# Designs tried in a protein design run: designed miniproteins, single chains, continued (2). Part 3

Each design is a single chain, and the fold is of that chain. pLDDT is the mean over its residues in the fold that is shown.

## One batch from the design tools (miniprotein)

Design m4077
Fold by ESMFold2-Fast:
Structure m4077 (fold): chain A 75 residues (1-75)
Amino acid sequence: MDPEELRKKLEGKEFDEFVDRGAGAGIESVIYAHALKPDGKLVAIESSRLFAESARERMEKAGVADRVEVRHEGA
């Protein structure tokens, strides 16, 4: 999904907990993380080690790594 379109769909929404299956490089996971409540958590699951590592770096750059657990495991 287009990141801008996803942002619009999540506008005004807040999550206590969210699971992103097949997170890839974490582009959509960042958008979901921004929709978390202050104490909310996101679990991002990715089957590719390289993509999981890219997702972790993206979370750190976006300032949401403290709320996102990136798991390298089968989708």
Scores: mean pLDDT 72

Design m4078
Fold by ESMFold2-Fast:
Structure m4078 (fold): chain A 63 residues (1-63)
Amino acid sequence: SLLDEIAALSREARELEAQGRLEEALRLYKKALDLASQIPDPVIRAVAEHDLSRAIEEVEARL
């Protein structure tokens, strides 16, 4: 499902971030954010987009 794909990308991005592979983590977080924009439920979409946008900002601040 779409939510499973977002969860998988987010998990892989977090692992890459933990390894210091920030540019790779950023690419996966951005891909997850693109998928999150396609979530039909507006509440679930807003939460996912907020969490992923914050993760992207935190990674970009470390570059």
Scores: mean pLDDT 90

Design m4079
Fold by ESMFold2-Fast:
Structure m4079 (fold): chain A 78 residues (1-78)
Amino acid sequence: SLAEAIAAVLRELGVPLPDEEIEAMARAIALLLEGKSAEEAGKELGVAPATVVARAGRAVRLTGKSLLELAREARARL
């Protein structure tokens, strides 16, 4: 899945978080990249929209890569 591909990219980039946190970030990013709003992604994940945005932003901050760069690398694995 796109979420699994994003999680793999985050692990390879050395994101220093537990697997469950990396998977949570990857799921949030995947839903946003599929065109869902933060509100729609939050409903699917059972979290507030602000949590979805915070998870995506944390991944960008920790990797130094944009969401578009992370998406490109993940999609190349699909």
Scores: mean pLDDT 85

Design m4080
Fold by ESMFold2-Fast:
Structure m4080 (fold): chain A 69 residues (1-69)
Amino acid sequence: MEKMEEILTKAKEAFKNKDLKKVEELAEEAEKLYEENKEKMDKEEAIEAEIRLSLVHMYLGILKIEQKK
């Protein structure tokens, strides 16, 4: 899942810059990539992809909370 790791890296950078729109875009890209490849993943790959996807959504959630306050 090279692309998922790349998306996570970009999401970390966007999070540091507090760029909510970019993190939202990356979260959508990560979701799409996961759904398109889910059936082709072994159990270990699926777990790693889910962890990376969860981290992207965590960054998104934190920024949404910060924007509301």
Scores: mean pLDDT 80

Design m4081
Fold by ESMFold2-Fast:
Structure m4081 (fold): chain A 94 residues (1-94)
Amino acid sequence: LLEHGKALYKKGLEYFKKGDYKEAAEAFEKAAELFLEAGDYKSAGQAYFNAGLAYEKIGDKEKAKEYFEKAAELFEKAGDLESAKKAREKAEKL
């Protein structure tokens, strides 16, 4: 689960760098699901945050907001209050 999640997360970063934001979002969503199954809330939060960034680039503000909110909840669950605050601020600006 964690190794497969990391591989998908890396693939998402590669898509994002190329401007393939829809494919990046899908890869990050799948990575987050695998991280959640593994109990890795911090990595799941990072993956959902990056899915939100990808949807923001596409112009899908509703999806971007949903994923930033999911990321914030997971960062809080992981005890990463700084990343949770950043994710909430991104959601509020949409």
Scores: mean pLDDT 89

Design m4082
Fold by ESMFold2-Fast:
Structure m4082 (fold): chain A 106 residues (1-106)
Amino acid sequence: SPVLEVQRRAAQRDIPAVAAAFSSPNEEVRVEAARAAGYRGWRELLPLLAAMLSDPNEEVREAAALALAQIGDPAALPLLEALTKADVSEEVRQAARAAIQVIQSA
């Protein structure tokens, strides 16, 4: 499974391999890459996670917002605030609001 491959690479701390997964045509792979980056706290992947807030797939945008909350870098706040107003998905807007609350409470 390509998703399991991302999980294996993340467990090996292969940041370049996980970074490459953000460009996968498979949205499940992009979701897993975002989850791995958030869980591991990989601040180095912040610019890629920020770009994923504009992904065409709503599950990818939700995963990116949650990953940014887990990393906790306030540099994500302006992007998450924009997402709360602009996103067509209520689930994505809710994830962005929750992410802002987590970052501001850290």
Scores: mean pLDDT 87

Design m4083
Fold by ESMFold2-Fast:
Structure m4083 (fold): chain A 70 residues (1-70)
Amino acid sequence: SKEKEELKKELLRIIGEILRLIGEIFDLEKELETAEGEKKEELEKKIEELKERIKELMKKMEEISKKLDE
């Protein structure tokens, strides 16, 4: 059905966004290895914000997966 196609497309978009955010965290963690003081605090904050965003996207992914099983 068209509804299942749209849900599958949304699921793929979410998966893509999660992978992109994981890549951003990887780059920031690499910067964090050499960072000190205020720069370190800013990077740690950004990493935590991205991790929170991933958790929200994973929850949305689970909700869409449940709808696809209906």
Scores: mean pLDDT 87

Design m4084
Fold by ESMFold2-Fast:
Order: sequence, then structure tokens, then C-alpha cells
Structure m4084 (fold): chain A 70 residues (1-70)
Amino acid sequence: SPEEALERVEKIAEEMAASGTPEDARNAYAAYRFTAEAFRKQPENEGLAKRSEELAARYKAQYDALVAAA
């Protein structure tokens, strides 16, 4: 299901983000941008699209902070 697909992405992104690198934060951001765009194509997936957008924003903020600290 779409919900299960997003859950799989969330598990992978959390495992990657444990590294604390800008590259992993950027990859998580890109993955959630992709799922947000995919879910936005169908009105029934609006909630999943919003969650993907929120997670994308979170990882973008982490990426920006890590790059600024370097």
C-alpha cells in the first residue's frame, strides 16, 4: 500500500540519518521530495504527501545546518 511504501522509506531514512553526514541528510530530503510529489498526484494520498513534505523539510534543515557547520 502507499502507507507501507512510505513506512519503508522512513525506516531507511532513519537508518541513514544515524550517520550524521550531510550526504545522508540530503539523500533523505530527496527521497521524501520524491514521495511527496508521487502522493500529490492522487487526492486520496494527501495525508501521505503532507507527511512526506514535513519530513523533507526536516532533513533539508538538517542538511543546511551540517553544511553551515563545515
Scores: mean pLDDT 80

Design m4085
Fold by ESMFold2-Fast:
Structure m4085 (fold): chain A 88 residues (1-88)
Amino acid sequence: SLKEAAEKFEELGKKYEKEGDKKKAAEYYARAAALYTLAGELEKGEELAKKALELDPESGEAWAALGLIYLAKGDYEKAAKYKKLAEE
């Protein structure tokens, strides 16, 4: 399931964060955020996307996840902004 896959990537994010690998941790947190968002868990998705950006502000995957979250919320201006940040 999407939620089980999201939980697996969140655990990998925690593992790499504990090991001091901020970029790898951000990568897995961003993937977890996208999967939680697709599963309808918007609050959890946003939390993990923001955590990924704290660890790696250049994480295009985290910006993309925020874009999906705000699209799902009907905030098209924020969705477009975050999509653009994901592509830069």
Scores: mean pLDDT 86

Design m4086
Fold by ESMFold2-Fast:
Structure m4086 (fold): chain A 56 residues (1-56)
Amino acid sequence: SELKEKLLKAIGEVLRNIGDLIDLELKGASEEEIEKAKEELEKAREELKKIEEEIE
């Protein structure tokens, strides 16, 4: 179903953004880079939340 594909893609985006944030922390990236990564993660979480609300 389209909803399942959309959900899996949204989960993948959240996981990717978490991985990016961890990588930035491990390599000692700037606070600005970390803040930007957190903003992108928040956007991915909001998108996932909207999709979950469509299913439930």
Scores: mean pLDDT 84

Design m4087
Fold by ESMFold2-Fast:
Structure m4087 (fold): chain A 84 residues (1-84)
Amino acid sequence: GAEAKELAEKAIKLAKEALELALEALKLAETKEELLEAIALILAAIGVIILAKKALETGDLELAEKALKEAEEILKRAKELLKK
């Protein structure tokens, strides 16, 4: 349905934004802890993109909602990691 598609597309957009921020955090990482957190966020963002694409292909509303929630969480974490 249209709702599942809209949520999945939003999840993909937010997860891609989180991935870009996490890659920037990886380049700026000065500590082992920052490096590992950036890597974890990169992997999480990739996972959410895969999940959201699956929701888009199947029209699974529950999966689209889960992907969106996870995308919003990882984007928030990526922004916090880049905070000076």
Scores: mean pLDDT 87

Design m4088
Fold by ESMFold2-Fast:
Structure m4088 (fold): chain A 60 residues (1-60)
Amino acid sequence: SMAEQEAQAARALRGAEEALASGDPVLIRAALHELEKLLKTITDPALRARLEAVIARLRE
């Protein structure tokens, strides 16, 4: 359901923000992998845009 996709995205995005705050390359790589996997399953354009924005931050 859309609510389940929103919940999954929210959890993954929270983990990604924590990884960015930590500066730990292992956590950053793990968060990047998780967000990239979610992009393959999430169809909502607003959620996809949020995931892509954070993926860009994780790559830099």
Scores: mean pLDDT 84

Design m4089
Fold by ESMFold2-Fast:
Formats: sequence, structure tokens, C-alpha cells
Structure m4089 (fold): chain A 73 residues (1-73)
Amino acid sequence: SAAEKEALLAKIEQAKANVEKLREQGLISDETAEEALKLLDEAEKLVEQGKLEEARRLINEAQRLVVRGVLAQ
């Protein structure tokens, strides 16, 4: 649905903002930030294609990667 796509796009936007904030604060490496942003860009493309479950998997993968990055500091 359009509402479901909008909700996922909002989550991706918030996740990207969080990744940039953590990078600026030095809480994750540039490498971790770049990998997470790449996954979130792929998730946006999947949302546009209507592949909402695949998009959710990539959002979750990006989130787990960021958490591991913070714990490695």
C-alpha cells in the first residue's frame, strides 16, 4: 500500500540521519557508515519496486551493522 511504502521510506530516512549523526560523533567508523548507507539506499530502491519484505530485511541488516559498529568503539 502507499501508506506502507511511506512508512518504510520514513524509517529509511530516519536510519540514514542516525547513521550520519553517529559518524559525526565518532561513534561508528566511516567504513561502517558507508556500508549502512549503501544498504539503506538498496532498501529505498526495493521500496520503489514494491519489494517491501526485502526492503525491511536490508533496513534490519543496516541497523545490526550500526549496533555492532558502536559496540566496537
Scores: mean pLDDT 88

Design m4090
Fold by ESMFold2-Fast:
Formats: C-alpha cells, structure tokens, sequence
Structure m4090 (fold): chain A 100 residues (1-100)
C-alpha cells in the first residue's frame, strides 16, 4: 500500500514536471539565449532526478525554484501561467515527502 502510493505519486510527479517543462519551453524558448535554455534544461533535469531518483524533496524544491526564477527573468508576463503547475508540483512533492 505505501509502496503503491509512492509509485503513484512518483508517476503523477513525473507527468507534472514534464507538463511544466513543456509549457515553460513553449512560452520561453524564443526569448531565452542558448545559455539560458541550456541552464533551464539542466535545472529541470536535476530537479526531476532529485525528486524521482534520489527522493531528495528539499533539493527538488530548490532546483525547481531556480528554474522558475530563470524563466521569470526571461518571460515575466507568462510566469502566472506556470504558477498553477508549480503549485501542483509542490503539492505532489509534499505528499511524496510525507509518504517516504
């Protein structure tokens, strides 16, 4: 039951992170420099690894916050669109931390 709950949360979290990345990439890719795009991809990849492979929820939150800050710096008008998706990711991270 606990293992099944963790697996379900990890699956929902992976999907939420993928959706967040896809939305941010669609909205920000044309305004990001090559270096900013590379850093955003790196931060999102490391956040996913921290959450899903390492189960380091605190690290995942830190990396997600850095990715959001980078995105907001290049496209502040679109930042509110990502806030609902970010809130969902944070909710799933909280539930994962409680289930661990």
Amino acid sequence: SREEEIRKLEEELRKALEEFFRTAWRLGRDTMSAAQAEEFIRLMGEAARAALEERDVARARELLDRAVALFTSVNPAAAPTLEAQRARILELLDRLEEAL
Scores: mean pLDDT 84

Design m4091
Fold by ESMFold2-Fast:
Structure m4091 (fold): chain A 75 residues (1-75)
Amino acid sequence: SSMKKEQARKKGQKLADELVSRVQQALDTIKDPEQLQQTLQDIIDEIQKLIKEYEKTDPEAAKKLQEALDKILSL
């Protein structure tokens, strides 16, 4: 169903945007390098877990999460 794929894509995009926003907030607010590195790694781990969970049920959502992960890793 085209509508099901669109909803999965929108859900994935919303999650991706929220996770990218959390990364940006951490970069803007955390002054301690070790705490920043740990916080960024925790967010990356959460994204990787979500990709694995969604790849079987909502591959369009997983794809949007992978795009967000690639963007974060390129910072």
Scores: mean pLDDT 85

Design m4092
Fold by ESMFold2-Fast:
Structure m4092 (fold): chain A 55 residues (1-55)
Amino acid sequence: LREQARELTEQAVEALKAGDWETAAEYARKAMNLAQEADDDELLEEIQRRVSEAA
């Protein structure tokens, strides 16, 4: 779950850099959902921070 969430976060960041905001939003939502399932609040905050920094 955690590794998959991190991979999806990287995909979201790459999509944002490419200007594909629709794909970025989809990957970010999937990553946050996985972090929630893992009950990992620290990972959830990391995902949100990385996506915000890339946007």
Scores: mean pLDDT 78

Design m4093
Fold by ESMFold2-Fast:
Structure m4093 (fold): chain A 86 residues (1-86)
Amino acid sequence: AEELAKEAIELAKKAIELALEALKLGPSKEALSLAIAAALRAAGAIFLAELALKSEGELAERLAKEALEDAKAALELGEEALERAK
């Protein structure tokens, strides 16, 4: 659970970095929407991961898994935002 939560935080941070890089390129409306979506999803993943780290047992495991899924989705959105910002 703890390892999954930490992985989620690291992936979410990477998603935020990609979103910021897309924003620096002066993105289209589509790229801007994807960058915002990536940042919001990543923020949610970090929140769930932090909550998992403060929880125990099955609840911690479930929160960590949800955080990791949200972090992976945020990363994909961030990558798409950067591609469309070109």
Scores: mean pLDDT 85

Design m4094
Fold by ESMFold2-Fast:
Structure m4094 (fold): chain A 62 residues (1-62)
Amino acid sequence: LVEELREALEKGDLERAAELAALLANEYPEVAKEVSDASEPQSPEEAKEALERFLEAVEAAL
């Protein structure tokens, strides 16, 4: 999952990255809580940044 999320982000597949992040959030709910700012991303760039922060936090927790 972590490697698949990284690959999706590198390919710019934000839809796939969001699906993988949701699966990881179920496995690492504390990490998901830390990166959960209640603001919905308003642009693809903001969504990508949020997913990148989540991936970094999950990798740090491993």
Scores: mean pLDDT 71

Design m4095
Fold by ESMFold2-Fast:
Structure m4095 (fold): chain A 78 residues (1-78)
Amino acid sequence: LTPDQEAEALMALGRMYIWLGKKFAEKGDYDEAIELYEKAIKLFEEALKLAENEEVKKEAEELLEEAKKLLEEVKKKK
């Protein structure tokens, strides 16, 4: 895999964690949602470090911002 392809794979995995985290948050399982959002944040941070292409970097930055907002929102509900 190229660095950008690896970054894309990490972003895909992070999106899966975001999806699963949202499912737990909807059920009121905020601790599980927090753990999943934190895992997604780490994956998006890794993707941003690996990304060489500007478009891939922007996607990783946007996903990282979204994940951080979701984490803050779920922490407020707990």
Scores: mean pLDDT 88

Design m4096
Fold by ESMFold2-Fast:
Structure m4096 (fold): chain A 94 residues (1-94)
Amino acid sequence: MEELEKEVAKNPTAENYYRLGLAYFAEGKLEKAIEYFKKAIELDPKFYQAWDLLGEVYEALGKKEKAIEYYEKAIEYASGADKKVIERKLELLK
């Protein structure tokens, strides 16, 4: 975690914010995960992996409507097998 925080401070890229968001999500720190996934999409709005993980975090929070919005955004920018995986997550939410 501290190493990722130092990397983000030195090189604030969408990918590095996304990695930091993943680390917080893995630790169950959902609010911090949301913060960093949002920073990733602010820098790269087409970074569908960050939109997808925002959907997963909002599912974990029980916020179904927000999860649907974020999965729909991820689908706009994803392709191939990754798009199919996200579409399946969305179908299960209705």
Scores: mean pLDDT 86

Design m4097
Fold by ESMFold2-Fast:
Structure m4097 (fold): chain A 66 residues (1-66)
Amino acid sequence: TEELEKLFDKYDKDGDGTLTKEEFIAAMQSLGFSEEEARKMFLKYQKGKGVLTKEEFIKAVKEALE
């Protein structure tokens, strides 16, 4: 949704269209997830590239809320 896109943009401090591990953890904690939960989600969705795209971020949040 638009709200998740805005949240991504807020935590994309580098402005490169990806979230680092630290930026992702901070964004997920703002949604009420623990740091450990956020770390596990990051590892699942980052696919070895060390960052998450906006699409991967939105997918991760939606799947976590199921």
Scores: mean pLDDT 78

Design m4098
Fold by ESMFold2-Fast:
Structure m4098 (fold): chain A 65 residues (1-65)
Amino acid sequence: MSAEKRAAAEEAIRKAEEGLAKKGVKLTPEDRQRMLEAASKGETAEEAAELANLEATGVAIRRGA
């Protein structure tokens, strides 16, 4: 994906990781990879960040947060 989309996705993942850490949930490398893969399907940097955040929310729910 483009550098802009990747930067937006990485920032979204970083913020999600901070939020999940407050709930005692640590992201695994597999979780991070899944979020990046979801972000890569976005057409814009904004959409990439939204897709990464959506996947992060799914991770939180699956991990009991």
Scores: mean pLDDT 77

Design m4099
Fold by ESMFold2-Fast:
Structure m4099 (fold): chain A 84 residues (1-84)
Amino acid sequence: MSVEEFAEKVLEEAYKLADQAKNLDEVIRATLVIIGATIALKTVRKRELSPEEEQRIKGYLERLLADAKKPMPETDAKLIRLPA
């Protein structure tokens, strides 16, 4: 998968996370992933990336998305929904 296709997929997943967010911290984390993926897409479209740069961008986006998918243990329990 190209870095552009990967960033678009990450952006789609981030929007789903924002829609599913149960509290403000989850909304903020999803928003940060959206911002990161949007910037990555603009960068890819403006110039040709080296393989190292592509791998770096993918790694950063994977890390951000993975963090956004994890429950927020630091979040106020009043806004957290019970797990399924």
Scores: mean pLDDT 73

Design m4101
Fold by ESMFold2-Fast:
Structure m4101 (fold): chain A 88 residues (1-88)
Amino acid sequence: MSMLELEKEFFEALKAKDYEKAKKILEELEKKLLSEVTDPEVKEKVKELFEKAKKAIEAKDAEAAKKYVLEAEIEVGLELLERGVSKF
């Protein structure tokens, strides 16, 4: 599944208030994003943002969970652009 498809499924799970499904998709998103990251500092930031997103899901705060995932995707996207990778 592409990152965009996985993000879409995550948002749909949050909209459906299926927090268990959202948590599983979030873990898959984290693994995929971390696999794209080579900079250790960016990797640490992404891990921190996903921990915040997991806590937001536990609190049933869908807006905070979406915010943290989008922030993590931006961090990864910026690193990929600096490396000349055409993804995102």
Scores: mean pLDDT 81

Design m4102
Fold by ESMFold2-Fast:
Structure m4102 (fold): chain A 74 residues (1-74)
Amino acid sequence: SEAEKLLEEAERLAKEGLAAAMAGDNATAIRLFQEAVRKAEEAKRLAEEEGDEELVKKATRVKNGAQAGIAAIK
C-alpha cells in the first residue's frame, strides 16, 4: 500500500539520519530526521484512513524515534 511504502521510506530516512548524527553531520541528520517525521506522519494518516491499526502503531514509533533524534541534536 502507499502507507507501507511511506513507512519504509521513513524508516530508511531515520536510519540515515542516525548514521549522519553518529558521523557528526548534525545538519544532515536534522534534515533526514525531519523528512522521516513528515513521511511517517503521512503514512500514519493513510493507515488511519484505511483502518490499519498495526501500521498506525509502526508509523507512530518511527515518527517518535525521528523526533527524539532531532531533540537529541538540537
Scores: mean pLDDT 88

Design m4103
Fold by ESMFold2-Fast:
Structure m4103 (fold): chain A 77 residues (1-77)
Amino acid sequence: MELEVEILIALARMYVSLAEEFEKKGEYEEAIELYEKAIELLKEALKIAEGEYKERVEKELKEVEEKLKKAKEKIKE
């Protein structure tokens, strides 16, 4: 469980890094898709995480959700 949570968080962080690179290029649609993939991985981690790992996953999920919201706002404006 601990290793599985860490792997899911690591994969989510990789998708976030890729999304940030697409944002730098103005490719907001691609960035949005990558942030959504990161959110799905963090939701999977949240299903199996307990204690401090749950708090860590909840924090990461909130941060990625905020990044997704900002990326979506950029394509509307």
Scores: mean pLDDT 83

Design m4104
Fold by ESMFold2-Fast:
Structure m4104 (fold): chain A 64 residues (1-64)
Amino acid sequence: GIGEQLLYKYGMYVYRYGISKGKEYTKELAKDLSREQLEEALRLAEEAGDKDLTEVLRELLKTL
């Protein structure tokens, strides 16, 4: 789903440009996502144990 695509894109961006750039890219991707899609992505990030992505997604959900 869209959440899985976000995790994949984040991971590829982190691999290429590092965590800081990956977090910025996630914020840009999130602008076009619904609350439900962001909540799905958060659950997947938590299951994957990705603390950095989980933190960014939680912050984005609080500001919606």
Scores: mean pLDDT 85

Design m4105
Fold by ESMFold2-Fast:
Structure m4105 (fold): chain A 61 residues (1-61)
Amino acid sequence: MHPSVVAALRAFTEHVSELSPEQRAEVARLLEEAIRADEAGDAARATELSQRVLDLLRAGR
């Protein structure tokens, strides 16, 4: 798994309790897309989506 996706998953598990149900759904969708992009070999898209997850989680802090 791409390091960016691993970092996003780790951040999600640390902050999931701080998120609204709507934010959890959005983050989960972005993570699923990032994992799918990584599996497809699209490192640029996996990194972009993972960064969006991190930005959303940090905005909620």
Scores: mean pLDDT 79

Design m4106
Fold by ESMFold2-Fast:
Structure m4106 (fold): chain A 100 residues (1-100)
Amino acid sequence: SEVEKLKEKARQFEEDAEINRRAAEENERLAEEHRRRAEELRRRAEELRDDPELARRLEEEAREEERRAVAAQSAADINRSGAEFSEERARELREKAEEL
């Protein structure tokens, strides 16, 4: 029936939304982990006043961790947008099924 087709399509979007929500949460955690590593590396660099070469290497590693954090945050934002889109589509399909 038309109602069953709409409900099945809604279930698919609901599943896609859950997958995207979990992916967003994972990427948010990765972004926070990379930010923490960058902060630790910068703190270690500050303690190496008498070794500018090692301090420079730690600062470069901190910049790499910051870049990874930005990439993970961007991925999280994309996944969150995907989840919101799928949640809205599922709701519309559920409403149509109830009207038939």
Scores: mean pLDDT 90

Design m4107
Fold by ESMFold2-Fast:
Structure m4107 (fold): chain A 120 residues (1-120)
Amino acid sequence: EEEYYKEVIKTLEKEIKENPNDAEAYNRLGYAYLKLKKYEEAIEYFKKAIALDPNNAVAYNNLGAAYLKLKKYEDAIKYFDKAIALDPNNAEAYYNKGKAYEKLGEYEKAEEYYKKALEL
């Protein structure tokens, strides 16, 4: 799996050199770095994806997930909120928002968002 994501990164870096405005390629690069636990690099690529396509709910959810891994829970919640605003049926963003509140010790809020994720 780690070798797979390293190969994906090489392919996507080549694609971005040919098409530097491909928001989806930057989102996929960020995801590959996230899977390799390179959270700071993942954040930079998700921010580039969002700069090119500010309506990409998936990129906002992925950006929040990277901040969650860095234990920046308030930043993570901010980006999950943006993902939910763009796509109110994004069960993953609700689940991830619940995880962030759980890490902040806000257990009642965490339960609320976990329940919302399960109802979608």
Scores: mean pLDDT 90

Design m4108
Fold by ESMFold2-Fast:
Structure m4108 (fold): chain A 57 residues (1-57)
Amino acid sequence: SEELRRQAEEHRRRAGEHVRRGREALERGDLETFSRHFREAVEHNEESERLLREAEE
């Protein structure tokens, strides 16, 4: 499904944003903000992978 592929791409983009913001927080020594962004990035990547598997049907 094209729609599922677009959803997966959106989740990939969101994961990338969280990785970038988490890295910036880590550089500032803000471990709480880093942890939050890292968790969000993992969740978005997992959702992206799940949607891509569905799209292969």
Scores: mean pLDDT 87

Design m4109
Fold by ESMFold2-Fast:
Structure m4109 (fold): chain A 75 residues (1-75)
Amino acid sequence: MEEARELLVKGMEYLWQGKYEEAIKYFEKAIEIDPNNADAWAMLGLAYRKLGKEEEAEKYFQKALEIDPNNPLAR
């Protein structure tokens, strides 16, 4: 999934720069292309947690774990 992977990488770059809203936009696009990408859901959760939106973060981490219970990026 080259396109989904590229969007995920872009999102991670924005997350690393502290641009959490931009990171969320790219992770959401990655999920639109590949909704079974557990890493994208986990990264979306992390970005929401960085914004202080803990309830949203927990929902996305839970979604990542539903897809892959052993995902190391999800709680």
Scores: mean pLDDT 81

Design m4110
Fold by ESMFold2-Fast:
Structure m4110 (fold): chain A 57 residues (1-57)
Amino acid sequence: GAAEAQAYGRLAGEAARAGDAEAARKYTLMASEEMQSEGPGASVSVRGFGLRDAEAA
């Protein structure tokens, strides 16, 4: 859900800060999937990247 998407976004940000781009991408994808599960039209701020959901990726 949205809460889990936010949690994964947080983890993505932490990984990015640590320089672990691979982990950051993985968490960003998980956040995007949780957002999709939350419902159509849901908007989620992904702190790690924030661009994954900019388009219908």
Scores: mean pLDDT 66

Design m4111
Fold by ESMFold2-Fast:
Structure m4111 (fold): chain A 80 residues (1-80)
Amino acid sequence: MIPKEVLEREVEGSLHTMAGTLAEKLGDYREAAEHYRKAAELFREGAELAEKAGDEETARILREAAEALERKARELEEKA
């Protein structure tokens, strides 16, 4: 079972990812970048907690998601 703390970061990160996607589609690049950065932070925290719990698969998925979101945030910050 995934620790509650990992699940909380996954949920919060997903909500910020959705908010970032909506802002990006509206051309609100600064807001989108802020949401993607917050999502990346939450997913990195979740990955660390998952790794400590022995859930290597969840840790890998969350790290990959965080890295992708950090790259997207940087691209959008250059447009803002």
Scores: mean pLDDT 86

Design m4112
Fold by ESMFold2-Fast:
Structure m4112 (fold): chain A 60 residues (1-60)
Amino acid sequence: GPIRARATAPVPALTPEELELREGDEVEVLEEVDSQYWLVRSLATGREGRVPKSWLEPLA
């Protein structure tokens, strides 16, 4: 199925392309943008944006 992940800490949006998340927010991984960033969709808000992979824990 689709890859899901959870924010391990509060994630700030520093640019318009980034997504702000709270700790524990679950996201759907849509695309790997590069080695450092995933394009994700928040399950809580439905908003999409880039998040650093290091702040996300993949869920089974």
Scores: mean pLDDT 82

Design m4113
Fold by ESMFold2-Fast:
Structure m4113 (fold): chain A 90 residues (1-90)
Amino acid sequence: SLPDYKQLAADLYTALGDVFLKKGRYDEAIEAYRKAIEIDPDNADAYVGLGRAYLKKGKVEEAIKWYEKALEIDPDNTEARKLLEEAKKV
């Protein structure tokens, strides 16, 4: 079967976002995660990354919104649940 190029592209943009996030380049991380979501709106990891980037920018309410969106897509996402609980304590 042909590989799912959309899933692969979304995963690569999510990974790029994670690299920018680790480097403290939060606006570039947000752009990469948004590209992932544009390609695959069901990529829960991209929404988690977007929430993490907004939290690092001090935008707690925006971060919560994106973690909740990740859990809508993947209710079993342990990382999204943990980060949502942590963000609500800030």
Scores: mean pLDDT 87

